# Designs tried in a protein design run: designed miniproteins, single chains, continued (2). Part 94

Each design is a single chain, and the fold is of that chain. pLDDT is the mean over its residues in the fold that is shown.

## One batch from the design tools (miniprotein)

Design m7249
Fold by ESMFold2-Fast:
Structure m7249 (fold): chain A 94 residues (1-94)
Amino acid sequence: SEVEKLREKLLEEATKKYGTYLYEGAKKLGDPRFKSLEEAEEYARDLIEGKEPGDIPGPLDPLGKEEAEKIKKEGSKFIEEPVAKKEKELAKKA
C-alpha cells in the first residue's frame, strides 16, 4: 500500500539522518564508539524501531539513556506524523 511504502521510505531516511548524526558527532569528539557509518546507521534504526541501547549489538559503548530516548522520539515522529496524515487522507477516500 501507499502507507507501507511511505513508512519504509521514511524509516530509511530517518536511519540515514540519525546514523550520520551519531557517526559524525562521535568522530568529531574522538569517540571510537562506532567502527563505521553503517554501524551507526544500524544502531539508529534499532533505536527508532524501539530497541533499548544496551540490547543493540555493534557500538563499543551504548548511548546514554537521554540521547537514545531523543533519537527514538525524533525518529518515531519523523515517520509516524507523515504516515498518520497519509492514513487519514486514504480513510477519507474510502
Scores: mean pLDDT 73

Design m7250
Fold by ESMFold2-Fast:
Structure m7250 (fold): chain A 74 residues (1-74)
Amino acid sequence: SVEDQLSDEDRAIVEGIVRELQDEQDARVAAGQPALSAEEFMQRLADRLDAAGKKHNMQSILDLSQAIRQQLAS
């Protein structure tokens, strides 16, 4: 799977982005805003993974972003 191709460095980047999105979701709820849907959360995750993969030239992260987008299209 795409996840099986991730290095420790790749995993740290993914975990950082997931934590950032979780913190943003917690902040939204604390501010009285509705939590993001699972689909919206995953779309934002895919978008940030794509941006990070392009910034750091990490094909594995770009592939993970595409895999998430394919899952959302199903």
Scores: mean pLDDT 83

Design m7251
Fold by ESMFold2-Fast:
Structure m7251 (fold): chain A 95 residues (1-95)
Amino acid sequence: KRELALGMLKAGAAVIAKRRGMSVEEMRALNARIDAGLTDEEIREYARALVEALRETYGKEGVAEFLKTVLGKDASGLSLEEAAELVAEFIREAL
């Protein structure tokens, strides 16, 4: 669970870094922040970025399949906000 949660946080950080045009050095600092421990608000920000990117690439069905396969939770019919909170809760519980 913990490795999966850290992987999801790093994926969310990568999405944020791409959107902000961050340098490799800035991205390394962001990853170091993840390893040091994040606030609940930071976890929510990273989880939202990940879910937004998944939805843009794979649609609502892709997000639902990801949450079912990875978290074991039926996420069919969830909004973007609800799916992002579900991911954030999983990360908080796994850390």
Scores: mean pLDDT 78

Design m7252
Fold by ESMFold2-Fast:
Parts: sequence; C-alpha cells; structure tokens
Structure m7252 (fold): chain A 73 residues (1-73)
Amino acid sequence: MEETIERLKRMKESLVKLAKEAGIPDEVIEEATREIDQIIEDLKSGKITPEEALKRAREIATELGKKVWENIK
C-alpha cells in the first residue's frame, strides 16, 4: 500500500539521520538502507504484506544497533 511505502521511506530517512548523528560508519548505514529499499521493492511487487514489511524494517533497525556495537567490540 502507498501509505506503508511512505512510512517505510520515512523510517529509512529517520534511521539514516540518527545513525549519522551517532557516528555510525556510512558502509553500515548503506547496508541497512539497501535492505529497507529491498523490503519496499518486495512490498511494491506483492511478494510480502505490509505487516511483514514493517516487521522486517523494525528488525533491521534493531540489528543495525546491535551489529554496530558487536563490530566495535
């Protein structure tokens, strides 16, 4: 749905802004945003539902935070 796609795009923009402010490496941010872009494409093509798309996007945001800390440690 268009509304879900707009929500995913806003989540991506917010994630990029916050991650950059936190000093997260651009390569890590690019990988996470690429995954979100893939979710948007899968949603547009009907491969996944809006609920699944939002679930995956939330998981990516959570994993990005964990992965950054794990890579530093």
Scores: mean pLDDT 75

Design m7253
Fold by ESMFold2-Fast:
Structure m7253 (fold): chain A 69 residues (1-69)
Amino acid sequence: DAEAERLRAEWRKRYIEYLKTVKKLSEQQAQDLVDKSEAIAREIADKLIAIGDEIDARLLAEGKRVPVV
């Protein structure tokens, strides 16, 4: 737990730096993306395994679904 929190903080710091220097984003834009990435990161392990399911869902939604809202 503590180890995961520490690694998460280190990853977050490096990712913000990457976005600012490589992607040429502002501080605000980098923070916003990191906040969104942290939400996704909680499921990233599951998504790495279930990436095929996500692709299938997208294909199914595009081919079979009508907007209901």
Scores: mean pLDDT 67

Design m7254
Fold by ESMFold2-Fast:
Structure m7254 (fold): chain A 73 residues (1-73)
Amino acid sequence: SAAADAVAKAGKAGGEAFRKLVEELEAQGVTVTNQEFSVEGDDKVVGRLTTTDGVYKVTADGKTGEATVEKIE
């Protein structure tokens, strides 16, 4: 279904963005202390990354296949 395809695209985009963020932060000496993921609605995946540098939010949109990274704390 279109909704299942959108969630799959969001999961892939979010996972790639999350992995890249973790690698970039660890390269800077930042320690990742917690990782959480959730599905919001039928086409978005949201990840929350808690680190010694702050908290990051990754939002992935299954309609566009794009992921946005935002430092929230």
Scores: mean pLDDT 79

Design m7255
Fold by ESMFold2-Fast:
Structure m7255 (fold): chain A 100 residues (1-100)
Amino acid sequence: SHIDRARRRIRAGDVRGGLRHAERAVRDGDPRSIRVAMRTALQALKQGDVDTARRALDVAIDGAKRHGDGAVYSGAQVAKRLLDQGDVDGAIRAVETMLK
C-alpha cells in the first residue's frame, strides 16, 4: 500500500519518496495518510529539507480537510507559517505536538 511504502521510505531517510506515497494515500482517501504526511514533514525538517517539509505539511492539510481533522488542519497551518518566518525549530515543535 502507499501507506506502507511511505513509512518504509521515511524510515530509510527518503523524505521525497515518503512524500510521493503520502500524496497518493491522500488521493486514495486513506486517513492514515495524515499522520504519514506529518511524519514526512518532521523528518524533512530534521534533514534541513524545508521545501519537502512545506509540501508534506500541504499534504497533511489536504488530508485533514478531507477527513474533518480540525486539530491537524490548525496545527499544520501553524507549522507552515513558522517555516515561512524562518522558524524551523518552532515548526519542528508544532509537528511533534501534533504527533503526540
Scores: mean pLDDT 87

Design m7256
Fold by ESMFold2-Fast:
Structure m7256 (fold): chain A 88 residues (1-88)
Amino acid sequence: EEERKEEIEKALKEIEELKKKALESDDPEVILECIDKILEIAEKYKDDKEVLDKAIEALREILRATDDKEVILKCIGAILRIIGLKLE
């Protein structure tokens, strides 16, 4: 399935770009938006282990870089949600 493979490659690239945007931003609202978008991509491609693993990795990097309580809680929640999708 050529189209599905291209969509997965695009999803992996989008997760990486969202991670970089979050890490480069000093605005918690922008970081929260990036976390929500990463989670949305993970939920859309939940059957793809590589997408789920990439999303968890990205969220873990955002979590390590932040001191904002709201961002920390959002990252933890998103990571737990994606782990749940992997165990399904």
Scores: mean pLDDT 84

Design m7257
Fold by ESMFold2-Fast:
Structure m7257 (fold): chain A 56 residues (1-56)
Amino acid sequence: KELEEEIRKAEKEHPGDFVEHPLSPVNVPVPKAALPLIEKYAKETGKDPITGRPLK
């Protein structure tokens, strides 16, 4: 939950700094600033923090 809030805040404060999420099963664009947080979340849970679904 903390991670989700940090990702949303980064997206809101830095709109347009998006890249394709390499670990997402749906290849959803994410804020570049959120990539390290997404990687940590994916490593800990095995899920995409944006969709909540298992990684491919």
Scores: mean pLDDT 59

Design m7258
Fold by ESMFold2-Fast:
Structure m7258 (fold): chain A 68 residues (1-68)
Amino acid sequence: MSAEERLEEAIERARELAEEVPDEKVSQSLLTAVETAERLAPHLSDAGLERLAEEIERAIERVEKEMA
């Protein structure tokens, strides 16, 4: 997949997870990360998009680990 598609998938997963988490602070943190990513994405290179996708993916993994 493209860097742009990877970021879109990460953003969608983060939004879905934010709806599922019972902790309001965690949910807000995920939503803030999504908003920041959406704002930055149009200004980033492919390498920048890949790094941003990695950051969102890491945030998702941290939340999933905390819920497990």
Scores: mean pLDDT 81

Design m7259
Fold by ESMFold2-Fast:
Structure m7259 (fold): chain A 64 residues (1-64)
Amino acid sequence: EEVEKKIKELIEKMDALSRELHALHHRAWERYGRDVLSPEDRARIAELVAEINKLDKELKELQK
């Protein structure tokens, strides 16, 4: 089913974005010994969160 394929693609994209988000937090911890983010890292995290939320909304619409 086309819907099943789209759901799989959305989940895979969300997983990839989540991995990037975790990597950014890990790098911040390594650099500062605490969860202190640079302005660039904060901007990137905001972008990743926004994209994950967008994909989650699309996933929920497809599951109706």
Scores: mean pLDDT 77

Design m7260
Fold by ESMFold2-Fast:
Structure m7260 (fold): chain A 68 residues (1-68)
Amino acid sequence: SMDDEIDRLLRRGADETRRLIDENASDEEVEKVLEELREEMLKAGMPEDFVDSIVSQLRRYIERQRAA
């Protein structure tokens, strides 16, 4: 279902952001992963406002962890 797909993509986003932080990924790699996640969420039919909110939250989390 769409709800199951949303949950899966959100969990994947969280897991990928943790991996990027742990691997000390470059800014380019971080942006590429977030762009790919955004595209997948939009392709899955998620509302744009919802997708933008989630991507912003993930980006903010990564920025905070990398700035420490």
Scores: mean pLDDT 80

Design m7261
Fold by ESMFold2-Fast:
Order: structure tokens, then sequence, then C-alpha cells
Structure m7261 (fold): chain A 62 residues (1-62)
């Protein structure tokens, strides 16, 4: 679970570097919400997958 949290936060940093601050904030808030509500590793995995897809989509828009 700790590794998944780290991966999600690294994706938030990646979004910030690309100038997608709003997406980065959404990722950070989602991680916090999952952790605070006792969410599962599956919830974190879904968040990571969705974040990766969104970042890739935004990169294609150039």
Amino acid sequence: KEELIKEALELAKEAEKLGYEELANIIKESVRNIVETGGSAEDLEKLIKNAKEEIEKLKKEE
C-alpha cells in the first residue's frame, strides 16, 4: 500500500512538471481521501491507472 501511495504522488509531481496543476491537486486529494477513509490498495491502483491515462492524454494534446 505504501508503494502505491508513493507511485500516485510521483504521478502528481509529473503532472505538476507538465503544468497540469489542477490534475496534480486532484491526484493528491484522491490519495489523501483514500488513506483517510481506510480505502483499499485496489482504490489506489485504480487512481494510479486513471492518472496515468489522463497524463498521457494531455501529453498528446501538445
Scores: mean pLDDT 77

Design m7262
Fold by ESMFold2-Fast:
Structure m7262 (fold): chain A 93 residues (1-93)
Amino acid sequence: DWEEYIKLAIAQLLRAISLLKEGDVEGAKRSLERAIRLLEEALKLASGEVKRYVQEAIRQAEEAIRALEKGDVESAKEHAERAIELGRKALEA
């Protein structure tokens, strides 16, 4: 069920943002990596507009990890929030 994978991915993205507020950058990276894996599972089952939103959500989560590798916590939060928004749009499509 692609919807369940997206819901679980959104939960991991929200957890990543919470961990960044606590200063746990490594924990946030692990939650972002889990979100990407869940979105990749959704992508295997998704088609049409849902597939497009899931692909863009994966890209945003990957950009969040790259921002953390550069020490840019604020950029990482913005990318994680964009990934959440795209996941929500996929669920509404």
Scores: mean pLDDT 92

Design m7263
Fold by ESMFold2-Fast:
Structure m7263 (fold): chain A 88 residues (1-88)
Amino acid sequence: SLKEEARELLLKIGEWMQSASPEQLEALRRAEELLEEAGELFREGKVEEAEELVREAFELLLSTIEDPELQEIVRRLEELVLKIIREE
């Protein structure tokens, strides 16, 4: 399932973030705030606005990540989150 795939990617991100810099952790915190707001918009039926905030959150994370493998994991998670939002 898409949710199970997202969970697996989140676990991988969590493992990689154990050695994250303070700058990367701050970007993660800001991205979490954007994703929380996106979740609220999604619950209100504002799907397009929620998608915009999801993209903004992931763009912020990707801008601070130097590791190409971690960047790929984050991009895959963004794609899965957007698919979950768009599928019904």
Scores: mean pLDDT 77

Design m7264
Fold by ESMFold2-Fast:
Structure m7264 (fold): chain A 60 residues (1-60)
Amino acid sequence: FKLSVEEIDGKPAVVVEYDGETYRVYFETEERAQAGLEMLKLLSPEEAYEAAKRGEENAT
């Protein structure tokens, strides 16, 4: 299980890696991405993964 903030194509994103799966949640600012990372850290690995998956679904 891994959580990180990365810049992808000029946009800040929180990357969630869990059980071989990877999801990216894009944010408008690095500050919002950091807040998202902190919220995900308060969840279990499974809950953080589910939250990130929902974030990616909203981006598509």
Scores: mean pLDDT 74

Design m7265
Fold by ESMFold2-Fast:
Structure m7265 (fold): chain A 95 residues (1-95)
Amino acid sequence: MKLEPSLEEIREAAARLEDVDPELVIKSITDPRVRKAIKTEGELVFQGVSKEEARKKAAEESGVPLELLEEMAKNATKITAAQLLLIADTIDVKE
């Protein structure tokens, strides 16, 4: 974890996607509670819990506000794409 992309690189990756909030991208990558919430939501949905109930439970168990998880879900495709672009840019810069 000593080779974290710069804040500028994270913002550049987010900017390649239309109207994604770079702070949401940063939080999805760096906040362990947000990561735990995303994992818990996914596991519950895979077990047959509704998306809405899974998200509420994930928020409760992780201590992340439900509103934050809902905002991330609305931007999920853009956030995921920004994360993938950030990873690709980090690899390209190292080559």
Scores: mean pLDDT 67

Design m7266
Fold by ESMFold2-Fast:
Structure m7266 (fold): chain A 86 residues (1-86)
Amino acid sequence: MEKLREELVERGAEALVARYPGMSREAARRIVELALEAEEAYRAGDLARAARLVAEVAELLAREYPEAREEVEALREAARRLAEEA
């Protein structure tokens, strides 16, 4: 799982850098790591943890790419909805 997870992070980071020109690869990698962890928490039924991780993704995206206002707001809304369901 470790090698597969690292490959998913690298591929996801490359996709994020392509979508958000100017984002650092390190920031993109961190965002993908948090997003994968949020998905794992959601599948495990830990909605409170999933909500916190999605909120962290939103804050990192806002910091690294402030022009992505709509995407950041959508992620904040998703985190709020997950927290309400928890």
Scores: mean pLDDT 82

Design m7267
Fold by ESMFold2-Fast:
Order: C-alpha cells, then structure tokens, then sequence
Structure m7267 (fold): chain A 67 residues (1-67)
C-alpha cells in the first residue's frame, strides 16, 4: 500500500474510534496524521512513516482496549 493509503487508513480508524478517545489522545493522533501528511508533501518519507507509526500505535491501543 502507498503511504497515502496508509495515512487514509489510520484516519478512517480514528474517525470510527474518536468517540472512545480522550481529548488529549484525539489531539495527539490528529497532530501525527497532520505531520505525516506534511512530511509526505515535502518528500520526507522517513518522517512521514514515523508519524504514521505513532498515530497508528495510539489508534491500535484504543481499538485493543475495546476487545
């Protein structure tokens, strides 16, 4: 999958789970998604992947807590 598709996937999961997140968790996920997109727009795929990983990790923890 492309980095763009992976960022979109994390955003989709965030939209499904945001009502289960604290305001702080929502801000952190949104910040990392925004930074991943900015890095990708600048051609910095390494920074984009790092921010994507951080956003994905938070979303995954929330999802796991619901099981």
Amino acid sequence: ATLEAQIAGVEKNYEKLKDKMTPEEKEEVRRHIAQAREALANGDTVAARRHLLKAGEIVAKIKESLK
Scores: mean pLDDT 84

Design m7268
Fold by ESMFold2-Fast:
Structure m7268 (fold): chain A 85 residues (1-85)
Amino acid sequence: GKIEEIKKRAEELLEEAKRLFEEAKEAFKNNDIEKMEEIVKEIEEIAEELRKLVEESGSEEVKKILLEVEIILGLTLIMLGILRL
């Protein structure tokens, strides 16, 4: 059904955000500000798509996935901020 398709898309987006966070950790180790900025933009786009899926579904499971991605985004932004100091 439609809700199952939305949940699967949300799970795919979470896995993509997790992969991007692994790339962010590597970019952080390498002091690669440009790569970190690129990764932040990509995670922001994932979070925006998840917000739309939450609006469409009202699903608590999708809301929890959005929260996990927002935590990943927040951590990535903190890491980028450290590199800019």
Scores: mean pLDDT 90

Design m7269
Fold by ESMFold2-Fast:
Order: C-alpha cells, then sequence, then structure tokens
Structure m7269 (fold): chain A 97 residues (1-97)
C-alpha cells in the first residue's frame, strides 16, 4: 500500500540521517543529494497515494538511490554504506511482496 511505501521512505531517510555524521564531507554531499531525490519522490506519493504512476516513480527512485549508494560503497569500501544499500533493498522487497 502507499502507506507502507511512505513508512519505508521515512525509515530509509531516518537511517540516512543517522549515518551522515560518519561520512566524509564529499560522501555526505552525495548521500544528501540522494536523500533530496527520495524526499521529492515521497512528496509526490503523499500528494497522490492512489496513483500507480506515483508509486512506480517512488520505487524507481528507491532503486536509483540504492544503485548510487552501492557504487559509492564499492568505490570507498565503507561497510556502513554497504549495509545501508542491503537494508534499502530488503525494505523495497518487503513493500513489493
Amino acid sequence: SAEDLLKMADEILKKLEEILPQLSPEQAALVKAEMERLKEAKKRLEENPDDIEAQISFLLTLIATSSELYVLARRTGDPILKELTEYISELAKKALS
């Protein structure tokens, strides 16, 4: 449901905020950019919760965000970023089930 997707967005954004102080300024800037993208997708879903296109847009943004964080984790070797990408993937799978 849209309610479950919105709750998932809140949980992800909270986790991103929690890890930000542990990242370098350059990594934090990239993560913040992804957080803003996710916040925009969340806002669109909140405005149109029954719109399948809004739900799909949210899921695509979540996949894109996960992919960018995965690339960053691979480049840096940061275990916190790796665990974050795994967490996001698990939440997305649970919401789609």
Scores: mean pLDDT 80

Design m7270
Fold by ESMFold2-Fast:
Structure m7270 (fold): chain A 75 residues (1-75)
Amino acid sequence: MLLGKVSGYSDGYTTPISLDPNTLKAPLSSIKVGQKVRLVHEGRVSEGEVTAVDEHGFYVPGIPALPGTEVYLVL
């Protein structure tokens, strides 16, 4: 399921992945700790687990995200 697109650069560790509210296909409250997400940027695919969520976004250690990256929930 597509969640939305990344709004700014994230290193996934110290900077959260923030989604552009204009691209959201599901509520941000649908993102929870322990969920798997898939990040797609220019045909490159990365998968990781959400380890933290705060008011600024969510964290996926080891997965940096560039603006425009599509984020999908893995079922």
Scores: mean pLDDT 77

Design m7271
Fold by ESMFold2-Fast:
Structure m7271 (fold): chain A 56 residues (1-56)
Amino acid sequence: SDLDIERLKAVADTLNDEADRVEELQKQGKLTQEELDKVQAESTAQFQRRLQQIDQ
């Protein structure tokens, strides 16, 4: 279904955004477990927002 395709795109977009944030932290020398945990939490929240947009 179109919803399944949109959900797969939401997964891909969320993973790409997470990778970009991790790369930026690494470039700044700030890649710590605390910052990584924050990125994971932000990625989870962003994925949930994307799912809500698809379901509306």
Scores: mean pLDDT 82

Design m7272
Fold by ESMFold2-Fast:
Structure m7272 (fold): chain A 87 residues (1-87)
Amino acid sequence: MLTVEGLELDPETVEELEELVENKDIEGLVKKLVELGAKEAAAAVLVAWEEETKDPEKAREIAEKAGILELYEKAVEQYEAKKAAAA
């Protein structure tokens, strides 16, 4: 289930986001989260998708199209730092 911290989403919006996740529509999911003002959540979801698919080029392209490339790069840096500290 998709949980976005600090963002009070109505049930219909949550269901729409879950459907995008189920359909593996990462571009649509990122775009929807950005439209909702959850840009940091969009960046985090894209980082998680990149780790699962191992396609950083496509993840970066999606971030550029959504206008969150800078947030995405910061999220990648923080995620890698956290992962390195845990390993």
Scores: mean pLDDT 73

Design m7273
Fold by ESMFold2-Fast:
Order: structure tokens, then C-alpha cells, then sequence
Structure m7273 (fold): chain A 96 residues (1-96)
């Protein structure tokens, strides 16, 4: 479904912009670098979705969530992000 893939791409492009803003506001160099990489991964996921490579898109989302977990100081947020990474990996397998 091309409309759905385009909606996913647009959504994650917006989320990437949010991550870029969080990087700018972060005073911790490791957190700042983490958010920059997360934004890059969301943009790569969006590009994959636009190109019809749904599996690759979900794999980039899984990487973004795992990186989010690593830079997160809140244990509940870390667990939530790790669980989302696993979900995206499962969706990637189903898309192939």
C-alpha cells in the first residue's frame, strides 16, 4: 500500500526533526550525538519506506529505538524503547 508507506515516511521524517531539536538542546555530548544518529536512522527509515523497502525501513527503526534506549536515563523509557526495537525487528521479518 503506497499511501500507507508514504504516511509512515512522512511520520518518521517529522520524528527525525524532533530528534534533531533534542540534539540541539542536549548539553551532554553523548546524548547530543545519540539524538543526531537517531534522527539519521529515522530519515533512512523514511527513505526506505518511500522506496518500497518496508523491511529495511523497520530495521532502521529498530536501530533508532535501541540507540534511544542506550542514551535514555529513565529505566522505564529504556525498557519501552527496547521492546519497540524488538517489535520493529519482528515487523521487518514479516515484511520479507
Amino acid sequence: DEEYRRALAERFERIAKGAEKLAEKSTDPKVREGYRKIAELYRKAAEAFRNGDVATGYRYLAEAERLHAKISTNPKTRKFEEEHAKLYEELAKLAE
Scores: mean pLDDT 87

Design m7274
Fold by ESMFold2-Fast:
Structure m7274 (fold): chain A 76 residues (1-76)
Amino acid sequence: SAELERQKERMAARVEQMIAKLEAQTDNPEIHKLLERIRELVARALAAKSEAEFEAVAREMDGVVKELGELLQKEM
């Protein structure tokens, strides 16, 4: 699906920008570990062959992003 491919590209671009910004702001190894996990999930999402597979990876990513947000609050 052309729509699925557009969603993949848009998501990857947004997430990579977020990761680059956060990496520049902190040297916390736990935060960097979560950012690497998010990169792995982006690669899996881009490899998804169906919308259902893409959505499953997106749900896993939401969980990691939530954990990242909680850790960032403690870092401050």
Scores: mean pLDDT 82

Design m7275
Fold by ESMFold2-Fast:
Structure m7275 (fold): chain A 80 residues (1-80)
Amino acid sequence: MRALLEEVLREAEELLKEMEATADPSDPRLQAILEGMRELLALLRRGVADPSLLTEEQVRDLAEAIRNMYEEGKAIQAAL
């Protein structure tokens, strides 16, 4: 479990970093996605500090949610 959580956190941090580097700061949709990604990332970080807070299924669900937000953000940027 902990190894999965740490791997998911590393992936999530990389996706957020890429989005922050490329997102138009004046687009409210992209800013909303960044805020959502940061909230989910904060929850993953809490899970690393206290592994009892998240189940393996919840960690996988959070990983999928972050990936979906990242893909949505890329699609919005591509349409601009």
Scores: mean pLDDT 82

Design m7276
Fold by ESMFold2-Fast:
Structure m7276 (fold): chain A 94 residues (1-94)
Amino acid sequence: SMEEKAKELKEIADRLEEGARRVRDGVNQYRDLAEKYETLAKKSKDPELQEILRKLAENLRNLADAGQTVADSLEEKAREYRKKAEELEKKIKQ
């Protein structure tokens, strides 16, 4: 039925939104960890350790940026499925 299809599309949208939230949590954790490593690099008197910590911070920022792109894509897809579900529900209520 169109009712079952609308329900399925909403469930997909809900799962995509949940996925986006989880990815954004990971992005925030990577950004926080990168800032901590950058702070440790500034406090370190060991040039080798400073370079290692800065490279780790850079890698974490790159992972965070990639994760942000994934989260944005999931949120966009969730909006598409939610819109399709709402359009189906509107047709059912007509």
Scores: mean pLDDT 90

Design m7277
Fold by ESMFold2-Fast:
Structure m7277 (fold): chain A 79 residues (1-79)
Amino acid sequence: REAEVAAFLADARATLTRMGFSPAVQAAILQALRDYIAQNPDASRSELVAKFIGLVLRIIGDEIDEELSKRLGKPPLSA
């Protein structure tokens, strides 16, 4: 339902903002979620949450590696 989708995306955006993600990263994750919902319009809330967590964990891993590389002088993980 469109109201549930809108509420979920709003909650996801608020969570990303609270976690300190850049606007570009927030936009990328939210776009990926919108694309997933468009392909799976009947996806359950649990499925949407699982997709969101998976996207966040991947980005956190990439950003942690970049930040550690920046501080330690090591190359980041492959894109």
Scores: mean pLDDT 73

Design m7278
Fold by ESMFold2-Fast:
Structure m7278 (fold): chain A 65 residues (1-65)
Amino acid sequence: DELVELAEKLVKEALEKKDYTAVFKAIDALAELGHTEALEKIAKIAEEAGDLESAEYARKKIEEI
């Protein structure tokens, strides 16, 4: 899915720049689309990068879908 790949790329770039606001906005956008698969991948990427707050936020959004 091109959207999933784009979201992963943007989130990885945002994490490298420590732009956590951009990471949260990406999570919100994916949650509004109901894109559970992308949210799970973003949660793992954030967790691996040490951004536990964004990872937890993404998982909470999955539960709300």
Scores: mean pLDDT 81

Design m7279
Fold by ESMFold2-Fast:
Structure m7279 (fold): chain A 115 residues (1-115)
Amino acid sequence: ISDEEGIALGKAAVALAGSVNPALQVAAGLLAVLAAASSNPEAQILAAEAARMLAGSDNPVAQILAGLAALEAAKSSSPLARALALGAALALLGSPVPAARALGRRAAEVAAANL
């Protein structure tokens, strides 16, 4: 994925993550996972911000996708992306969804281990 594509996906993820529509929150989660997989630090920061927003969602699928995006963003070389990913991870530890809590725990471990 190109830097421009990663940043565009991240911006779309943040925009949709603020939606009250569950289908758009799921779409935001998918876009956040793709943006987090980008090598671009700006895309990873945007992905982590979208994950933090989606961690507060009432939608179980959106919370799981937030966990996946946070886990990937936690590997970022950007301190800001890792800090936002840790924030999302900690929010997910309070989730009623077991898969989201498991991803939150793993993302927190990865964020803490990265310099």
Scores: mean pLDDT 84

Design m7280
Fold by ESMFold2-Fast:
Structure m7280 (fold): chain A 95 residues (1-95)
Amino acid sequence: MDRLIERFVAANPEWTPEQIREKVEKIIREYEETYGLKGLREAFEEVAPLSDSLEEALIAAVLMVKYKVPKEEAVKIAKQPAEKQEEFVKKKEKE
C-alpha cells in the first residue's frame, strides 16, 4: 500500500501521501457502502503487493468482488490496457 502511494506521489508531486491515502480509503468505502461491493477492502489489500499502481490494485479488487475473478487473473487483467479490460467486462456481462 505505502509503496503504491509513494510511487503515485513521485509521479504527481502536487499530492501528499496523506491526501492519496484518504482518497483511496474514501473510494473503497463508497464502493462497499454505496455500490454494494462487500469485501473490496480485503481484496484491495490482497492485490496491492502484486500491483504496480493504485489504479491497478483498485481494478483488480473490483474484478475479484464484482465479477468473482480469481486473484491471479484479476491482477493480470488489471495490468492490461483499458480496452482489454473493457472487453473482459463486456464478456462477463453477456452471461
Scores: mean pLDDT 76

Design m7281
Fold by ESMFold2-Fast:
Structure m7281 (fold): chain A 91 residues (1-91)
Amino acid sequence: SEEEILKNLETLLEELRELAKKPQTVRNELLALVLLLALSTEIELAIKQGMSKEKVKEIVEKLRELAKEAPPEIAKRIEEIVKRFEELIKK
């Protein structure tokens, strides 16, 4: 269900946004990585289930905005995810 995937994506984005504003501790870095893995998985599932390129682009753009506020290590991983999915939806 597209609605379920979209809701999960919005929830994960919000959790990641909140976490990005917290102090950069080992715990918070690990939690951010777990959230990024979950988010990447949900985006991949969305694409495989036929979510429109426009919807995927909106989600990717929200991730890009998050990278601007994230600590450098997390920002780098977000940018890698953004680049991967931008390339995927342009084909």
Scores: mean pLDDT 80

Design m7282
Fold by ESMFold2-Fast:
Order: sequence, then C-alpha cells, then structure tokens
Structure m7282 (fold): chain A 68 residues (1-68)
Amino acid sequence: SPAVEEFERWLESLRPGLTPEEQRVADEILALLRRIEARGGVASPEEVERLVRLMQELDEGLARRRAA
C-alpha cells in the first residue's frame, strides 16, 4: 500500500517532534487508512470525511505549536 507506507515514512520523520495528542491523531489516520486498504482500498464518503477531519486536526496542531 504505497499511500499507507508513504504516510508511515512521513510520520516516522515527524514522530520525535509530535506531542502525544498529535501522535494519537496520526495513529488514528494510519488505522483508518489500513482499514480502507484491508477492504480493497475503496473508502466510503463517511471515511473520506473522517480522514479529512483528522488530517486537519493534525495540521492545526502543528501550526499552533509553530505559532506558540
């Protein structure tokens, strides 16, 4: 799964700088991607919406820490 593997590599590069809350969100994204992949890679609209929200939460967390 190129998408999951790419996300895992990106996450590994960031992991030492992530807060526990950011790591939780990242782990939820990874778990959701793995679940979608296990079902043949077709995401429902609800799963896409959840993924987008989790990605926004992670990005906002990172942005807040850079601004602080």
Scores: mean pLDDT 77

Design m7283
Fold by ESMFold2-Fast:
Parts: sequence; structure tokens; C-alpha cells
Structure m7283 (fold): chain A 87 residues (1-87)
Amino acid sequence: SVEQIEKAMQEMLEEIKKIKDEEEAKRAALTALGLLAHEARQLGLPEVERIAREGREKVAKAKTKEEMIEIFEETVRRSLELLRQAA
């Protein structure tokens, strides 16, 4: 459900914030957005899959943990907005 995806993404965001190593935090964020893209694909939502993939590419290029968190939050926010509209 959308609520389960929202909860999982929020829990992952809090985990990312607690990771002190920037590369480990980046790997966690990339993994979470990869899972979001996979879930969107299984639900047949190509626009959400695209947003998640684009967010993942931006996280990969991010130079700071703060930039990674901002990209992650925006990607999840946009994805959830579309997921709720599709439900």
C-alpha cells in the first residue's frame, strides 16, 4: 500500500541521517530509491519509476550528505504524491 511505502521510506530516511560515513549513507539512499523504483514498476506506474530513477542518479552525483538527504526527501515526496493519485 502507499502507506507502507511511505513508512518504509521515512524509516530509511531516518537511518540515512544516522549513518556517519557519507559513502555508506549514499549506498543506503541508492538502495532505498532502487527499491522504490522496483515497487513502482511492479505497480505499473512508469512516472513514479522515472522519478525514483532520476532521484537515484542525482543521489549518486551528490557531493554532501545534506544534498543527498534533500534529493531523497524530494524524490519520495513527488513519488508519494503520484502514488496517492493512482490509488
Scores: mean pLDDT 86

